# Ledger of designs, part 82: designed miniproteins, single chains, continued (2)

Each design is a single chain, and the fold is of that chain. pLDDT is the mean over its residues in the fold that is shown.

## One batch from the design tools (miniprotein)

Design m6842
Fold by ESMFold2-Fast:
Structure m6842 (fold): chain A 81 residues (1-81)
Amino acid sequence: SMAAEEAARQAAAEEVRALLEARAKEYEALVDRSLAQRELQIGEQFVEALRQGASVEDVREALDAYLKARERMVEEILKAR
């Protein structure tokens, strides 16, 4: 049903927001506030895509790719210190 699909997107949006908020807090401590703010902005972009009717599967795939790329970037920053 459309209501069940909307509920699934809402649940996914809440999960994405919580995940990116937690990562922003971690990256503020490990790197800086600028990177933390970018994590929050990207989180809101994924949430907005879900609100506009993007599939949960497509958003989760894009999020996974983003998280892997960001983790590699943070590892490189920390290795350079």
Scores: mean pLDDT 87

Design m6843
Fold by ESMFold2-Fast:
Structure m6843 (fold): chain A 85 residues (1-85)
Amino acid sequence: MEEFEKLLKEKMKEIKEQVEELLKTRSNIDVLKETSGLLASMAYEGQKYAEEKGIDLKEANKIFTKYSFELQRYLAELIAKKEAA
């Protein structure tokens, strides 16, 4: 479980960095589309890892949901700041 959380935290950091770079040059709609793809990729990799390590999928999904909401909130805040500028 600890390794699973570490994997998700590392993926979250990578996604946040990519989203920040995309917001500098791309439209908000394009960034939302790219972020959806990145979230789907993270979900797929997380599920594969959990299955391979015999991690309880219900618990893994709760952790994933927590980080997914955190990322969505972060993106919403970045977009709001961009619109205000």
Scores: mean pLDDT 79

Design m6844
Fold by ESMFold2-Fast:
Structure m6844 (fold): chain A 79 residues (1-79)
Amino acid sequence: SATRDEVVDILAETLGVPKEAVEKALDLIEPSQATGDVEEDAKLLRDAFEKVGVKITLEQARKAVEALIKAGLYSELFR
């Protein structure tokens, strides 16, 4: 969907990773795992990327979550 594509684009640009890696990492996040807390959801995002073979720092993950919040797309991490 257009909204999913926007989330992928923002995360790929913010983290400097391939869009394919973002798609795979997001597919590993169950809606029930998302907390709505920026720090906990940043850790969740970091761990999902590590499972895909992409190492990002917690600081990078936090910036990515903040970028989604600013774009109004944070809720899409839960879908």
Scores: mean pLDDT 81

Design m6845
Fold by ESMFold2-Fast:
Structure m6845 (fold): chain A 93 residues (1-93)
Amino acid sequence: SMKEDLLKLLSEDPELLKLATELLKKYEVWEVLHLLRDLNEFARKAVEEFLKKYPELEPYLENFDDILALRQSSPDPEVRKEVEELLQLEKEL
């Protein structure tokens, strides 16, 4: 699975592996990739290697802010709540 492939790439960094494992319980793979890519050089390189195998996820990362803005404008209050939680988490990392 995509989740298993991502965790394999992070396996050499126990702290990063632990963080990604927890994030993948709540967030989509592309959301986790966005959160990881700016943490350090190892995480950035792992995300780059992952995207070589799953290039279909690159547009989600390139358009991350636009996708979140559309979801934040959703008529569904649960979708808006998920966006607010993700934005808060990004600020804390």
Scores: mean pLDDT 84

Design m6846
Fold by ESMFold2-Fast:
Structure m6846 (fold): chain A 65 residues (1-65)
Amino acid sequence: MEELEKIAEEARKRLLEATGDPQVADNAAKAVRDYAEWAGLTPEEARELADRIVKVVVNEAKARA
């Protein structure tokens, strides 16, 4: 539980640095945590999910710019 929260917080920080949008960062971090908890992901799987979501959101921001 604490490990999933830490993984979500790291994703939030990375997204905030990349997008400058705290709502986008918070929303994506919440999605990582909620999905990982719902799917019963291990910390390793949750980190892979977080990395995937960060890459998708950053690429989406670049595509819109």
Scores: mean pLDDT 78

Design m6847
Fold by ESMFold2-Fast:
Structure m6847 (fold): chain A 90 residues (1-90)
Amino acid sequence: MEAEKEERVRKLLLEMTNIASEIEKSTDPEEIRKLFDKLLNIAKEIMEIDPSRRKSIEAFLNSVIKMLEKKLTPEEVEEFRKKADEFLKS
């Protein structure tokens, strides 16, 4: 059970890393929004499987938002911060 659960979380974490890489490469705000929403859905699945990963997921999402600060307007970045904060409060 634990080994299978850990392997599933590992695969989902890899998927999140791949999506973060796609966000970093994208210059289209609409594409970035879709990728970020997909990222949040995977993060939710990880937290449902392993709640102990919550702090790691929070740190990961914060890292993605910091990366977005370099390529998006402050107004657009605030949209993503609100989505992440609301997600983490649930």
Scores: mean pLDDT 82

Design m6848
Fold by ESMFold2-Fast:
Structure m6848 (fold): chain A 64 residues (1-64)
Amino acid sequence: DNENAGLAAAVAALRAGASLKAAQAAYESGKNGDTPRQVGEAVLRAGGSREAAEAAARALEKAK
């Protein structure tokens, strides 16, 4: 479920210290069916750290 994958990515980004804006980017990218790489890139574009991007990407992969 793409929505659950997006939620998992957003929660992982927040736990890694990302802002709400970066977590929202992870959620939208994951919900849209984007790849783990694309979700990580969305977090970085929204100002998230590398750690938050990696956490979001891993959470998306596990939720598939």
Scores: mean pLDDT 84

Design m6849
Fold by ESMFold2-Fast:
Structure m6849 (fold): chain A 102 residues (1-102)
Amino acid sequence: SKLDELKEKIRRLLDEVLDLAEQYASPDEAAGLRADVEAFMDALDNYDGSVQSILNLQVLALGLLGQIHVLAQRSTDPKVRERLLSLADELNRLVVEFVRLA
């Protein structure tokens, strides 16, 4: 289904974010981001289309976007910064598309 394809794209995108965090963030920041990614993926899997489910998913997505932007701002490598910002923009787009279709 299109929803399963979107979940897969989101998972792959967040795996890349976690790989970058492991390389460029502190261990505590990387661990915190990993926990938040797991919470977000669980919310995505348990999404039922209710208003509460939509709000929960949006709050978790906003948290992830904030963490990615902070990591980007702290990155001294312009290529890493650009990639993180690109991944943040794509995550936001995919979450909006998921909520619209689900």
Scores: mean pLDDT 88

Design m6850
Fold by ESMFold2-Fast:
Structure m6850 (fold): chain A 68 residues (1-68)
Amino acid sequence: APGLDTPLTQADLDAALADIRRTLKSPEQQAEVEAYLRRLGQIPGLTVQAFEIARAVEIALLRSREAA
């Protein structure tokens, strides 16, 4: 399937960062998730699928901390 084994590209990272800025309204939350995603983008051989799973988990954890 397209994307499952595809290496993460700068365009994929840029799209995810744009989505974070659109989805998260708190500047502090945006900065936290953006920093995390940029660090993930530095991992050699990271796939788009692995990146998207990590992003979803980070957002879920952030929302869980906010709700507590």
Scores: mean pLDDT 77

Design m6851
Fold by ESMFold2-Fast:
Structure m6851 (fold): chain A 68 residues (1-68)
Amino acid sequence: GSLLEKLKEIAEKTDNPLEGAEKMIELMRSQGLSKEDAVRLLQEIIELTDNKTAKHAALIAALKLLEE
């Protein structure tokens, strides 16, 4: 699957949005994504998922990346 599909799966399988955010950031860093591309993918996940915990995980990940 695509990186977007893998990130969505991580976000949707997590019960803890902070843990989900950390796993998503780690995967994106391991794939060599720029901060700009990483934030864009996280925004796409927020729009695509119906899972509230997944939306929170993606939002936390985006905020952490913007803080650096």
Scores: mean pLDDT 85

Design m6852
Fold by ESMFold2-Fast:
Structure m6852 (fold): chain A 87 residues (1-87)
Amino acid sequence: SMLAKGEEVLKQIQELLQQGRLDEAKALADQNSKALDELAIARAEKLAKEGSDISLSLARMMASVQEIAGNLETAKKIRELIDKAEK
C-alpha cells in the first residue's frame, strides 16, 4: 500500500540522515514524494481525530512544515482534515 511504502521510505530517510548522507536522503524523498505526502496526510488525520489540544497542534505543525517545503496542496488537505475534526 502507499502508506506502507511511505513508512518504509521515511525509515530509510531517517537512517540516511543519521549517517549524514543528506543528498541521498533528499533524492529518496523527492523520488517518493507522493508516498510521503499520503503518509503525512494519514498521520495528520489520525492526530486530528484524536482531538486533543496537543494532537491538533501537532497536526497544524505538520501542515506548516508542508507549506515551508512548498507542498501547498498537501498542507491544504491537512488543514481541511483539522477543520473537519474540530466540527
Scores: mean pLDDT 83

Design m6853
Fold by ESMFold2-Fast:
Structure m6853 (fold): chain A 82 residues (1-82)
Amino acid sequence: MSEEQLQQEVLDSMGLISKSVLNIAYNRVKDDPKKREELIKELEEQIKKLREKMKTADEVTQQNYQLLIDSYEEEIEKLKKS
């Protein structure tokens, strides 16, 4: 199974925000400072939840959670630089 397929299955099974939904959210809030701050806070909360889930996950699931965390951190950086 490809890493992309594993990541998508993990996102679907956990009900987490997909990369496509994340991109849509960014485009919707990028011009509103208040909404950007709200989205940053939401993404930081998701990162915290993923780190807690990593504590009880297998190695493959931990790698998938790390990829999601990396994606959320990249989005936070984009929002902060806007």
Scores: mean pLDDT 71

Design m6854
Fold by ESMFold2-Fast:
Structure m6854 (fold): chain A 96 residues (1-96)
Amino acid sequence: SKEELIKKARELIEEAQRLIDEMGKVVEDALAGKISPEEALKKMKELYPKAEELIEQAIKLAKQADDVKLVVIAGLLRASATATKIVIEGLVKKAE
């Protein structure tokens, strides 16, 4: 049902948000010098693909449910995850 699609999309968005929050902490710790840029990149390589998969599934379900608000929310999470990845990759390049 449409309601089941919306519920599942919300669950996937919540899980993706937790991974993105963890990636944000990785950026903060790297910028503060608490972890190396190489350690930050390793953590990002584990977290980013998982977040992207959850976001892709959430967008697919939200589109099937015709829930534009959830599509937008998931898209903003994708932008956040991508920005976090770019920052960590930039830190590694500067350290080389």
Scores: mean pLDDT 86

Design m6855
Fold by ESMFold2-Fast:
Structure m6855 (fold): chain A 80 residues (1-80)
Amino acid sequence: MEELKKRLEELLKEQMDLGVEEVELAVEMVVLRKELPSLDEEEREEAERRLEELEERLRELAERIEELDKEIKELKEKLK
């Protein structure tokens, strides 16, 4: 039981950390998209590259968060 509890705590912490990062990246993405129409050509190229990086990272985070949510649910069921 203690080993499963420790694993659950680790997964919950990872889920929280990834959730915070997801929100931060999503906010940055929204801000950059909003700024795009007022940027010059060079600034726009930089912003578009950053948006691609943010989109890829958000995709990776979303997949990992989904995996963590599933594993957390399974562990909670096993503990009760």
Scores: mean pLDDT 82

Design m6856
Fold by ESMFold2-Fast:
Parts: sequence; structure tokens; C-alpha cells
Structure m6856 (fold): chain A 70 residues (1-70)
Amino acid sequence: SGEELRKKALEAAKTGTAEGARKAVELAMQGYKSGELSRAEAAEIAKEAAKSPDPEGSKAGQSGANMLAP
């Protein structure tokens, strides 16, 4: 479900690792493409990943958020 996907993506984003941030963005993009997540929901996950203290993780989140911008 979209709720389970969103929860899993947010948990990945909150690990603070680059791998977690990339996984969160991948799940957000997949959810958006499958229709399980709205564009806004996917963008919020990417923004959360962008808060990563890891520079590579933050970059992945920013890239994802930019791709989901209107």
C-alpha cells in the first residue's frame, strides 16, 4: 500500500546514511510512477532524505526533490 511504502521510505531517510537516502528517493519515485504515492507525497519523502547529515545522502534527496518539482 502507499502508506506502507511511505513509512518504509521515511524510515530509510531517517537512517542518516547515503544508502538510506538513496533508498528513500528510489521508493518515492517508484511510488509516484506506480500511483501509490502522489507527487506531493513523493516530494516530501525526497525532502526528508535531503535532510541527511551525510553529504551524498543530502545530494540524493535534493536531486529527487528537483525531479519531483512542478
Scores: mean pLDDT 84

Design m6857
Fold by ESMFold2-Fast:
Structure m6857 (fold): chain A 92 residues (1-92)
Amino acid sequence: SMADVEKLRRKIDELRKRIDRLLADPRATPQARRELERARGDLEEAERLLDQAIRSTNPKEQEELFRKALIFLISAGGNVFVAERMIKRVES
């Protein structure tokens, strides 16, 4: 549904903003930055799959593409969580 599309797009945008904030943190180690770059790549793939799903006229293909987009979004979220934990562990 269009509501599901808008919900996924909002989550992608929110996670992208979180990545940008974490990359701006001076405590962001090279390892944390690698996790954030992986997350960025996963978000780009999620957005590509979501756009393909919206363009599909086949309900089964649309559902499969939405499912794949969600998997990439979950992966991105996990990588952001790992990076955030790494940054928070840096002692001042």
Scores: mean pLDDT 86

Design m6858
Fold by ESMFold2-Fast:
Structure m6858 (fold): chain A 61 residues (1-61)
Amino acid sequence: KSAQLNHVIDLVRQGRVVAAVHRIQQMRDQGVISSATARRIQQLLRDGRVDDAVAALRRQL
């Protein structure tokens, strides 16, 4: 869980939004994060709210 979350945070920070979204969807499907959490983070990324998306991911650690 921690390694997967840190990897997604790194992808977001690198501007690799598409890769980050795919990893978030995989984590949702694996039950690592809730569907509600996945939707919220994806919406923040679509809105360009990168710092808020990173903060939301860190709250899952």
Scores: mean pLDDT 82

Design m6859
Fold by ESMFold2-Fast:
Parts: sequence; C-alpha cells; structure tokens
Structure m6859 (fold): chain A 88 residues (1-88)
Amino acid sequence: SGLEAGHAAGQSAGLAAVRAEGSGPTGGAAAAVSAVGSGLQAALEGGDRERVGEAAAEGAERAASGPGGSEEGARAAREGALRGAREA
C-alpha cells in the first residue's frame, strides 16, 4: 500500500543518511520524518508506488541537505527512500 511504501521509504532514508559521511542521528531522523510525510501525502493524493517513492526521496534529500547536513547524506537519503518505497 502507499502507506507501507511511505513508512518503508522513511526508515530506509533515515538509515542511509546516518550511515553516510557526517550525518548524525538528528540528520537521519529529519530525513526519515520528511520522507514519511512526503510519501504519505503523495499516497493520499492517489499516487502510485513510483510517485510515493519520488515524493519521499525529494523530502528526504531536502531534509538531509539542511543545516549540518552533507551532500553524501542527502544523496544517501534520497537513494534510501527510493529503495524503501520500491521494496515495500
């Protein structure tokens, strides 16, 4: 379901961001929350799994790019969100 895809995207994005260079737990949490929120919103708007994954990835990347973030963290969060949504 779109809800499962959004949650899976959030979890995967957060873990990927934390594992990337310089991304601490706070950056991972922000990426996860943003991915879940963006993915869930896309699902509620009738988006398919691909749209949910893209929305979650955009949210995760944006959050991971915030103050104290890294380019590696932002890329990892985006890729993690896409993988999580795809595998849910």
Scores: mean pLDDT 75

Design m6860
Fold by ESMFold2-Fast:
Structure m6860 (fold): chain A 73 residues (1-73)
Amino acid sequence: AEKKFKEAIEALRKAAESSPNAEKIRSLLDQLEKAIKAKDFAKAQQYLNELSKLSEDRDLILKASVALGELIS
């Protein structure tokens, strides 16, 4: 579960490099990773929801959401 989540976050970071929202997306990804380390899954879900509004890559957002659900379970 953790490995798949890390892979999804790394893929989102790479996709963000070509986005006009790259800096904001990177900031949200950093906050998401900090929330996961703190086991604050409520904040992690909130940051993932904010990422879904900024990112056109719905498939990567879905992968991150599924991996987050597996971490909580």
Scores: mean pLDDT 78

Design m6861
Fold by ESMFold2-Fast:
Structure m6861 (fold): chain A 57 residues (1-57)
Amino acid sequence: DEDVERALAAAREAAAKGDATAVLAANHELVQLGKAERPPPGTASAEEGLAAVEAAA
């Protein structure tokens, strides 16, 4: 699924830069595609956000 692959690639790049907001945006896109659950309250780090995105992909 090209949309999932793009979101995952964007999340990995954002995490490498330490951009937690961009990682959460990629997770939100995957949630809209029905591929991920909303991150739990308190997910504030890029590392936690990336782990959630990768688990869902």
Scores: mean pLDDT 68

Design m6862
Fold by ESMFold2-Fast:
Structure m6862 (fold): chain A 66 residues (1-66)
Amino acid sequence: GAEALRRQALALIEEGIAKRDVELIQKGAVLLAIAGDVEAAQAIGEAIRNEDFEKIREVVEELKAR
């Protein structure tokens, strides 16, 4: 379901942050959008463009806290 897909997306984004792998973060953001978290995916996309890894982490932690 959407929750399992969200969990996979968050894991990919967290790995991408740890490795500084923008392609991996972008892949995770696409999965978030598919899971229905379109606003979060858009925020991560903008943060990638600005190299704002702190903002990406904030979005991830907010989603995990639900």
Scores: mean pLDDT 83

Design m6863
Fold by ESMFold2-Fast:
Structure m6863 (fold): chain A 100 residues (1-100)
Amino acid sequence: MITVTVSGGGTVKEGGSLTLTATVSGPEPAGLVSLFLQPTGSSKRRLLDVRGGPVAPGGTVTFVVENLTVSDTGIAFGVAVSVDGKTYGESAGTTVTVVA
């Protein structure tokens, strides 16, 4: 099963930038790696960015996220899809806190 982890969450000021790194693992390369944000109290996920592969196992994708507002405070997580599109993995979340 393809697996992905996301790191680099933390506290950022509104209008600042945050760098998040997705790391692909498991037995197969990723054809697509997406970064999502789910704000606190929201049941909806916002797509922040997507990167095409292939990303080999152990490979990383860096996302620079800008224009976050205080209302975007929540959990960022990655989704990796295999090159053939048949399997996917979702990361554990990392906390993103946006302060004024």
Scores: mean pLDDT 82

Design m6864
Fold by ESMFold2-Fast:
Structure m6864 (fold): chain A 68 residues (1-68)
Amino acid sequence: MDVNLEQMKEAGYTDEEIKEIKEEYLKEGYSEKDAEMLTHFIAMLGDKSEENKKKALEILEEIKKLEK
């Protein structure tokens, strides 16, 4: 799944930073789809803080409840 890379760039993230966040989630055992979504949410929340990581996970959980 492609996330909105344009929005992440508008938030001040580089392509390399976006890729690094995604790779970190993949290393933690998230699927490619989940890692892309989490990366998008982190970028939209503004920074890689622990609080924003928690919010990104909450958003992912809500989306998964609605997907099935």
Scores: mean pLDDT 72

Design m6865
Fold by ESMFold2-Fast:
Structure m6865 (fold): chain A 68 residues (1-68)
Amino acid sequence: SEAERRKRIEQIEQEMQDQINALVQQMRDYYQTHSDASQAEKEKLAQEMEAEMAAIKAEAEAKIAEIK
């Protein structure tokens, strides 16, 4: 049913958001423990986190596309 399909999509989106929130927390923890980190090092970490977030979003989109 459409309701069941919607619930599955919402679950996938929630799991995606939880993974993104975990990455954001990892970045915050890094900044807290590496206060002496250079701006370039912080920018590199941010780029790596953005790439990982993009991968997580792509995986979620692929899972949603498989729902009939």
Scores: mean pLDDT 83

Design m6866
Fold by ESMFold2-Fast:
Structure m6866 (fold): chain A 82 residues (1-82)
Amino acid sequence: ELYSLNEDALNLIRTLFPEETSETYSLSEIIEALKKAIQVALGEPDRELSDDEVYDLLMGAWNLSTREEVLEKLFELWGAKK
């Protein structure tokens, strides 16, 4: 499934991946963008992040207990306006 992202999320992705022109992304592509954003934020561009580590970091940051809650919050923040 492809997801439409809001302007802030698209600007972040395009800042991290200047060649990216897509307006819709798969969940895997969104998680890869989050991995890159976290690497940049930590100052560790060569750090390998697993999907599990991304979810664990977001659960801690947002006080959530499940991956489903993380995805709901992520699309609340990054999803296109309805």
Scores: mean pLDDT 73

Design m6867
Fold by ESMFold2-Fast:
Structure m6867 (fold): chain A 106 residues (1-106)
Amino acid sequence: MEELRELLSTLESDLEKALLILGYMSKDPNATLREMLELADEFGMSRYGKTLIRSTFLLGFGPVEDHELLSISKEEHEILLKFNKTFDPSLSLEEMLDFIRSLLEE
């Protein structure tokens, strides 16, 4: 958790923050959607940023919350799909951030 908070403080974009939070949840089976959304609020993520987290849950990281699923851009949807398919939960949080940055550069 503390390493996640430190890394989140270095990020500016909602998409990067959402992907890093989702990466953390994949490593910590005790992490809840509620706790991650509270963390998103702490780090100033918009309602849109929180929607990215919920959308990735719909794509296979957790339970579906249909009433909270909002439309996301095609480009951001493609990035979330690539993340879900290629993400390795054995990576450290620093390695996950490097992976996220490489994914966003493509």
Scores: mean pLDDT 67

Design m6868
Fold by ESMFold2-Fast:
Structure m6868 (fold): chain A 83 residues (1-83)
Amino acid sequence: SMAEVVIPDDLELSDEQIRAALDALIAQAEADPSVSPERVAALRALAEELLASDLSSNEKARAIAQLLAHVRAHPQEPVPPIA
């Protein structure tokens, strides 16, 4: 079975839990030979922007879940910028 990091939109997560889930997602991307190093770097940069933002923990969790859903749906496509 494919194991994926899943962050439900309705969970109240601490910043530490959000960071841990994000680090796990990035580690999975780095371990996947089909994901380019450039894409991993872009994903990490977006992740750090989310963690540094003034968003609430729940909004950060939703943004990470949306990013995860996009990467999952488009594994061969470039990581989109967060608008």
Scores: mean pLDDT 64

Design m6869
Fold by ESMFold2-Fast:
Structure m6869 (fold): chain A 61 residues (1-61)
Amino acid sequence: VTAEEVIAAMEEAIRELGPDIPFSELIRETAKRVGLSEAEVIAILRAAGKDPAELYLELRR
């Protein structure tokens, strides 16, 4: 799984569940969609130079 696939899954989850989704729930739903653990999702984003919390705020705009 790539960082691009993780970000796409986050965007899809926000689109389907709404922009008010809490950060912890978004990470959980993203992990479920890409078939990874929450810790693996965070690790992939960080390895790609993305702060998961900053990305969350950006995608909710």
Scores: mean pLDDT 83

Design m6870
Fold by ESMFold2-Fast:
Structure m6870 (fold): chain A 86 residues (1-86)
Amino acid sequence: SAAAARRAELERRFREVFNEAAELLRKHFTEGKGKPSKEVLEKIAELLRESLRLLEELELPDTEEVRQLRRTLEGALKGAEYMLKS
């Protein structure tokens, strides 16, 4: 169905954006030394905002796993935005 195709596309986009954000967070916060560059922080913030937008569009069931994922993404975004203001 058209609805199933739309959901599959949203899930694919979420995975791509989420994985890119996770890779940049790992590279620059877990493995990196010191504060990431402004350009890297802006890219991370952009990807995290897009991940949260796509997560909302997916209208997933209100499970603890989904709530925890949303909290984790929101926390990471707040951290990146705080660093951008410094």
Scores: mean pLDDT 85

Design m6871
Fold by ESMFold2-Fast:
Structure m6871 (fold): chain A 96 residues (1-96)
Amino acid sequence: DRRARLDAEEAARRATPLSKEEIVQRLNHLKRVYGVPRTLLDPDEPAEARRHIEEARKALEKGDLQTAVIHLERAYALDPTHPELLPLIDEVLAKV
């Protein structure tokens, strides 16, 4: 259910263009909530979070900031404490 919902939200976000201001706002939100555990987070999904981190890096390398933000939000939903998440958020913010 949660995974299917996150997949649907990701697809919808890719279909709708994000403004530069929206990208910055979402990245700053992720920085504020980084490291805060979520009661409904599945502890067995860190490997999937890593996949989304790698996809966000590939999107950043291509200059696709919207796709990078979407994958970072997905990675946060799966593993809010991932050590690569905060540095990558800063890299995307630097390119906005």
Scores: mean pLDDT 73

Design m6872
Fold by ESMFold2-Fast:
Structure m6872 (fold): chain A 83 residues (1-83)
Amino acid sequence: DDEKLIEEAHLKLIEAVNALKKGDYDSAVKYLEEAKQLLEKLGEKAKKAVEYVEKAIEAAKKGDSDKALEYIARAAREAKSLL
């Protein structure tokens, strides 16, 4: 069920945002990796959402919370467009 996968991925993106706000970059990366795995199950149509999650992971690994949050917002928007 694509809608359920998108819902679960969105929840993981919210958990990543909360982790970033607390300065917990390791947990943020973990939640972003989980969101990526859920979105990858949607296949080709989720390519843009996956790309933004990958950029968010890179930013979070560098400690760049502003860039990570920007990419999470873009990933969430792309995922929502699939509904």
Scores: mean pLDDT 89

Design m6873
Fold by ESMFold2-Fast:
Structure m6873 (fold): chain A 72 residues (1-72)
Amino acid sequence: MLSDEEIHQLLLELSEALKKEDYEKAFEIIKQLLEARSVWAPYVVKELIEWLKSHNKEELAEKVRELYESYK
């Protein structure tokens, strides 16, 4: 289980990667959250998918959804 501090740090790193359009890094961070089996990971993924859709990154949002489904 990730601590609130670790989750916050990962979210900051994710935000930075998205600002740089470093989608490879963003996917790596999402994968880390999912692999950690955090109870909060599904919520973080949902928020990210909504953010990507709002920025016209629908293809990337679908890839994030598929990544999440693979960890079920």
Scores: mean pLDDT 74

Design m6874
Fold by ESMFold2-Fast:
Structure m6874 (fold): chain A 90 residues (1-90)
Amino acid sequence: GPLASAEEMQALLDAQLPPVQAFLAQLEQQAKAGKLPQEEVDLIKRIVDLQVQVIQLQIQIMTGPTEELQKQYDAKTKELRELIAEYQAR
């Protein structure tokens, strides 16, 4: 049911966050070394942050839907789509 799906989604998020954070730290070090544009690293970090926020909102909606949570989810998913499109257009 929805609770089991929410628990699975949270477990997947918790499992993926450490390797993602390690990857972002590596990108930040490459930017500081002048090997990558800082603007690109900042954009990737913002995309990752929004993806985490969207997943957390989805988990909250699955366990206790409210109109306020749905509006936040819709707004964050739109922002995420726009940033991904910006990244892909490079």
Scores: mean pLDDT 86

Design m6875
Fold by ESMFold2-Fast:
Structure m6875 (fold): chain A 119 residues (1-119)
Amino acid sequence: HMSVEELLEKMRELYDRLRELVASGKATEEQIYEMVDELFELAEEIIEKSTDPETIALAYSLLKGAVDLAVEHITDPARRAELLRRYIELAEKVKEKFKDNPELQATLDRDIARARAAL
């Protein structure tokens, strides 16, 4: 099993590759979906294993960026809905870990509302 630090670094590298691939205009929807699915797995593991608010916030932020890219480029409504529902579930899990942080609670509530509106 990878350490939280190794998971976070892999997540950063994968997010950068996703952004570069999308910016190239050559990304297939399948490639975007597969990369975002891997980013979800990494973020879910980091959020489960870490107690550090900054680490969790960074993992969540990277995943949010990846989901925003995926929603813009994936035209399959079933895949978009799947990604958005998974994102909402993860955001709610992050919200539970940060229940004593009102500013982050407000940000997560807005993110969840935006994702629900995109469904």
Scores: mean pLDDT 87

Design m6876
Fold by ESMFold2-Fast:
Structure m6876 (fold): chain A 85 residues (1-85)
Amino acid sequence: MLSPDEIDLADRISRDYGIPRRLARAGVYVQVRRLRGQPLPSADELSRRFGISRGGATGILNGSVPRLQRALRDYDDQIRDIARR
């Protein structure tokens, strides 16, 4: 489940980068868990949980969504701060 801080950041990324809200939320969720060294969901689990395409979920897990990857880099400090909590 996303924390309030993860939701706020994801919705800001969605707005600022023109990324679908559900895709931004899935991307922030995966990046926070990756930074914590936590197990990542499968593409099918991520797709179902966030209501995104399987291709979108696979792209998030592989780091191959260009605009989302740029947003995650630009907000790296905020994502790392959330991951430390």
Scores: mean pLDDT 87

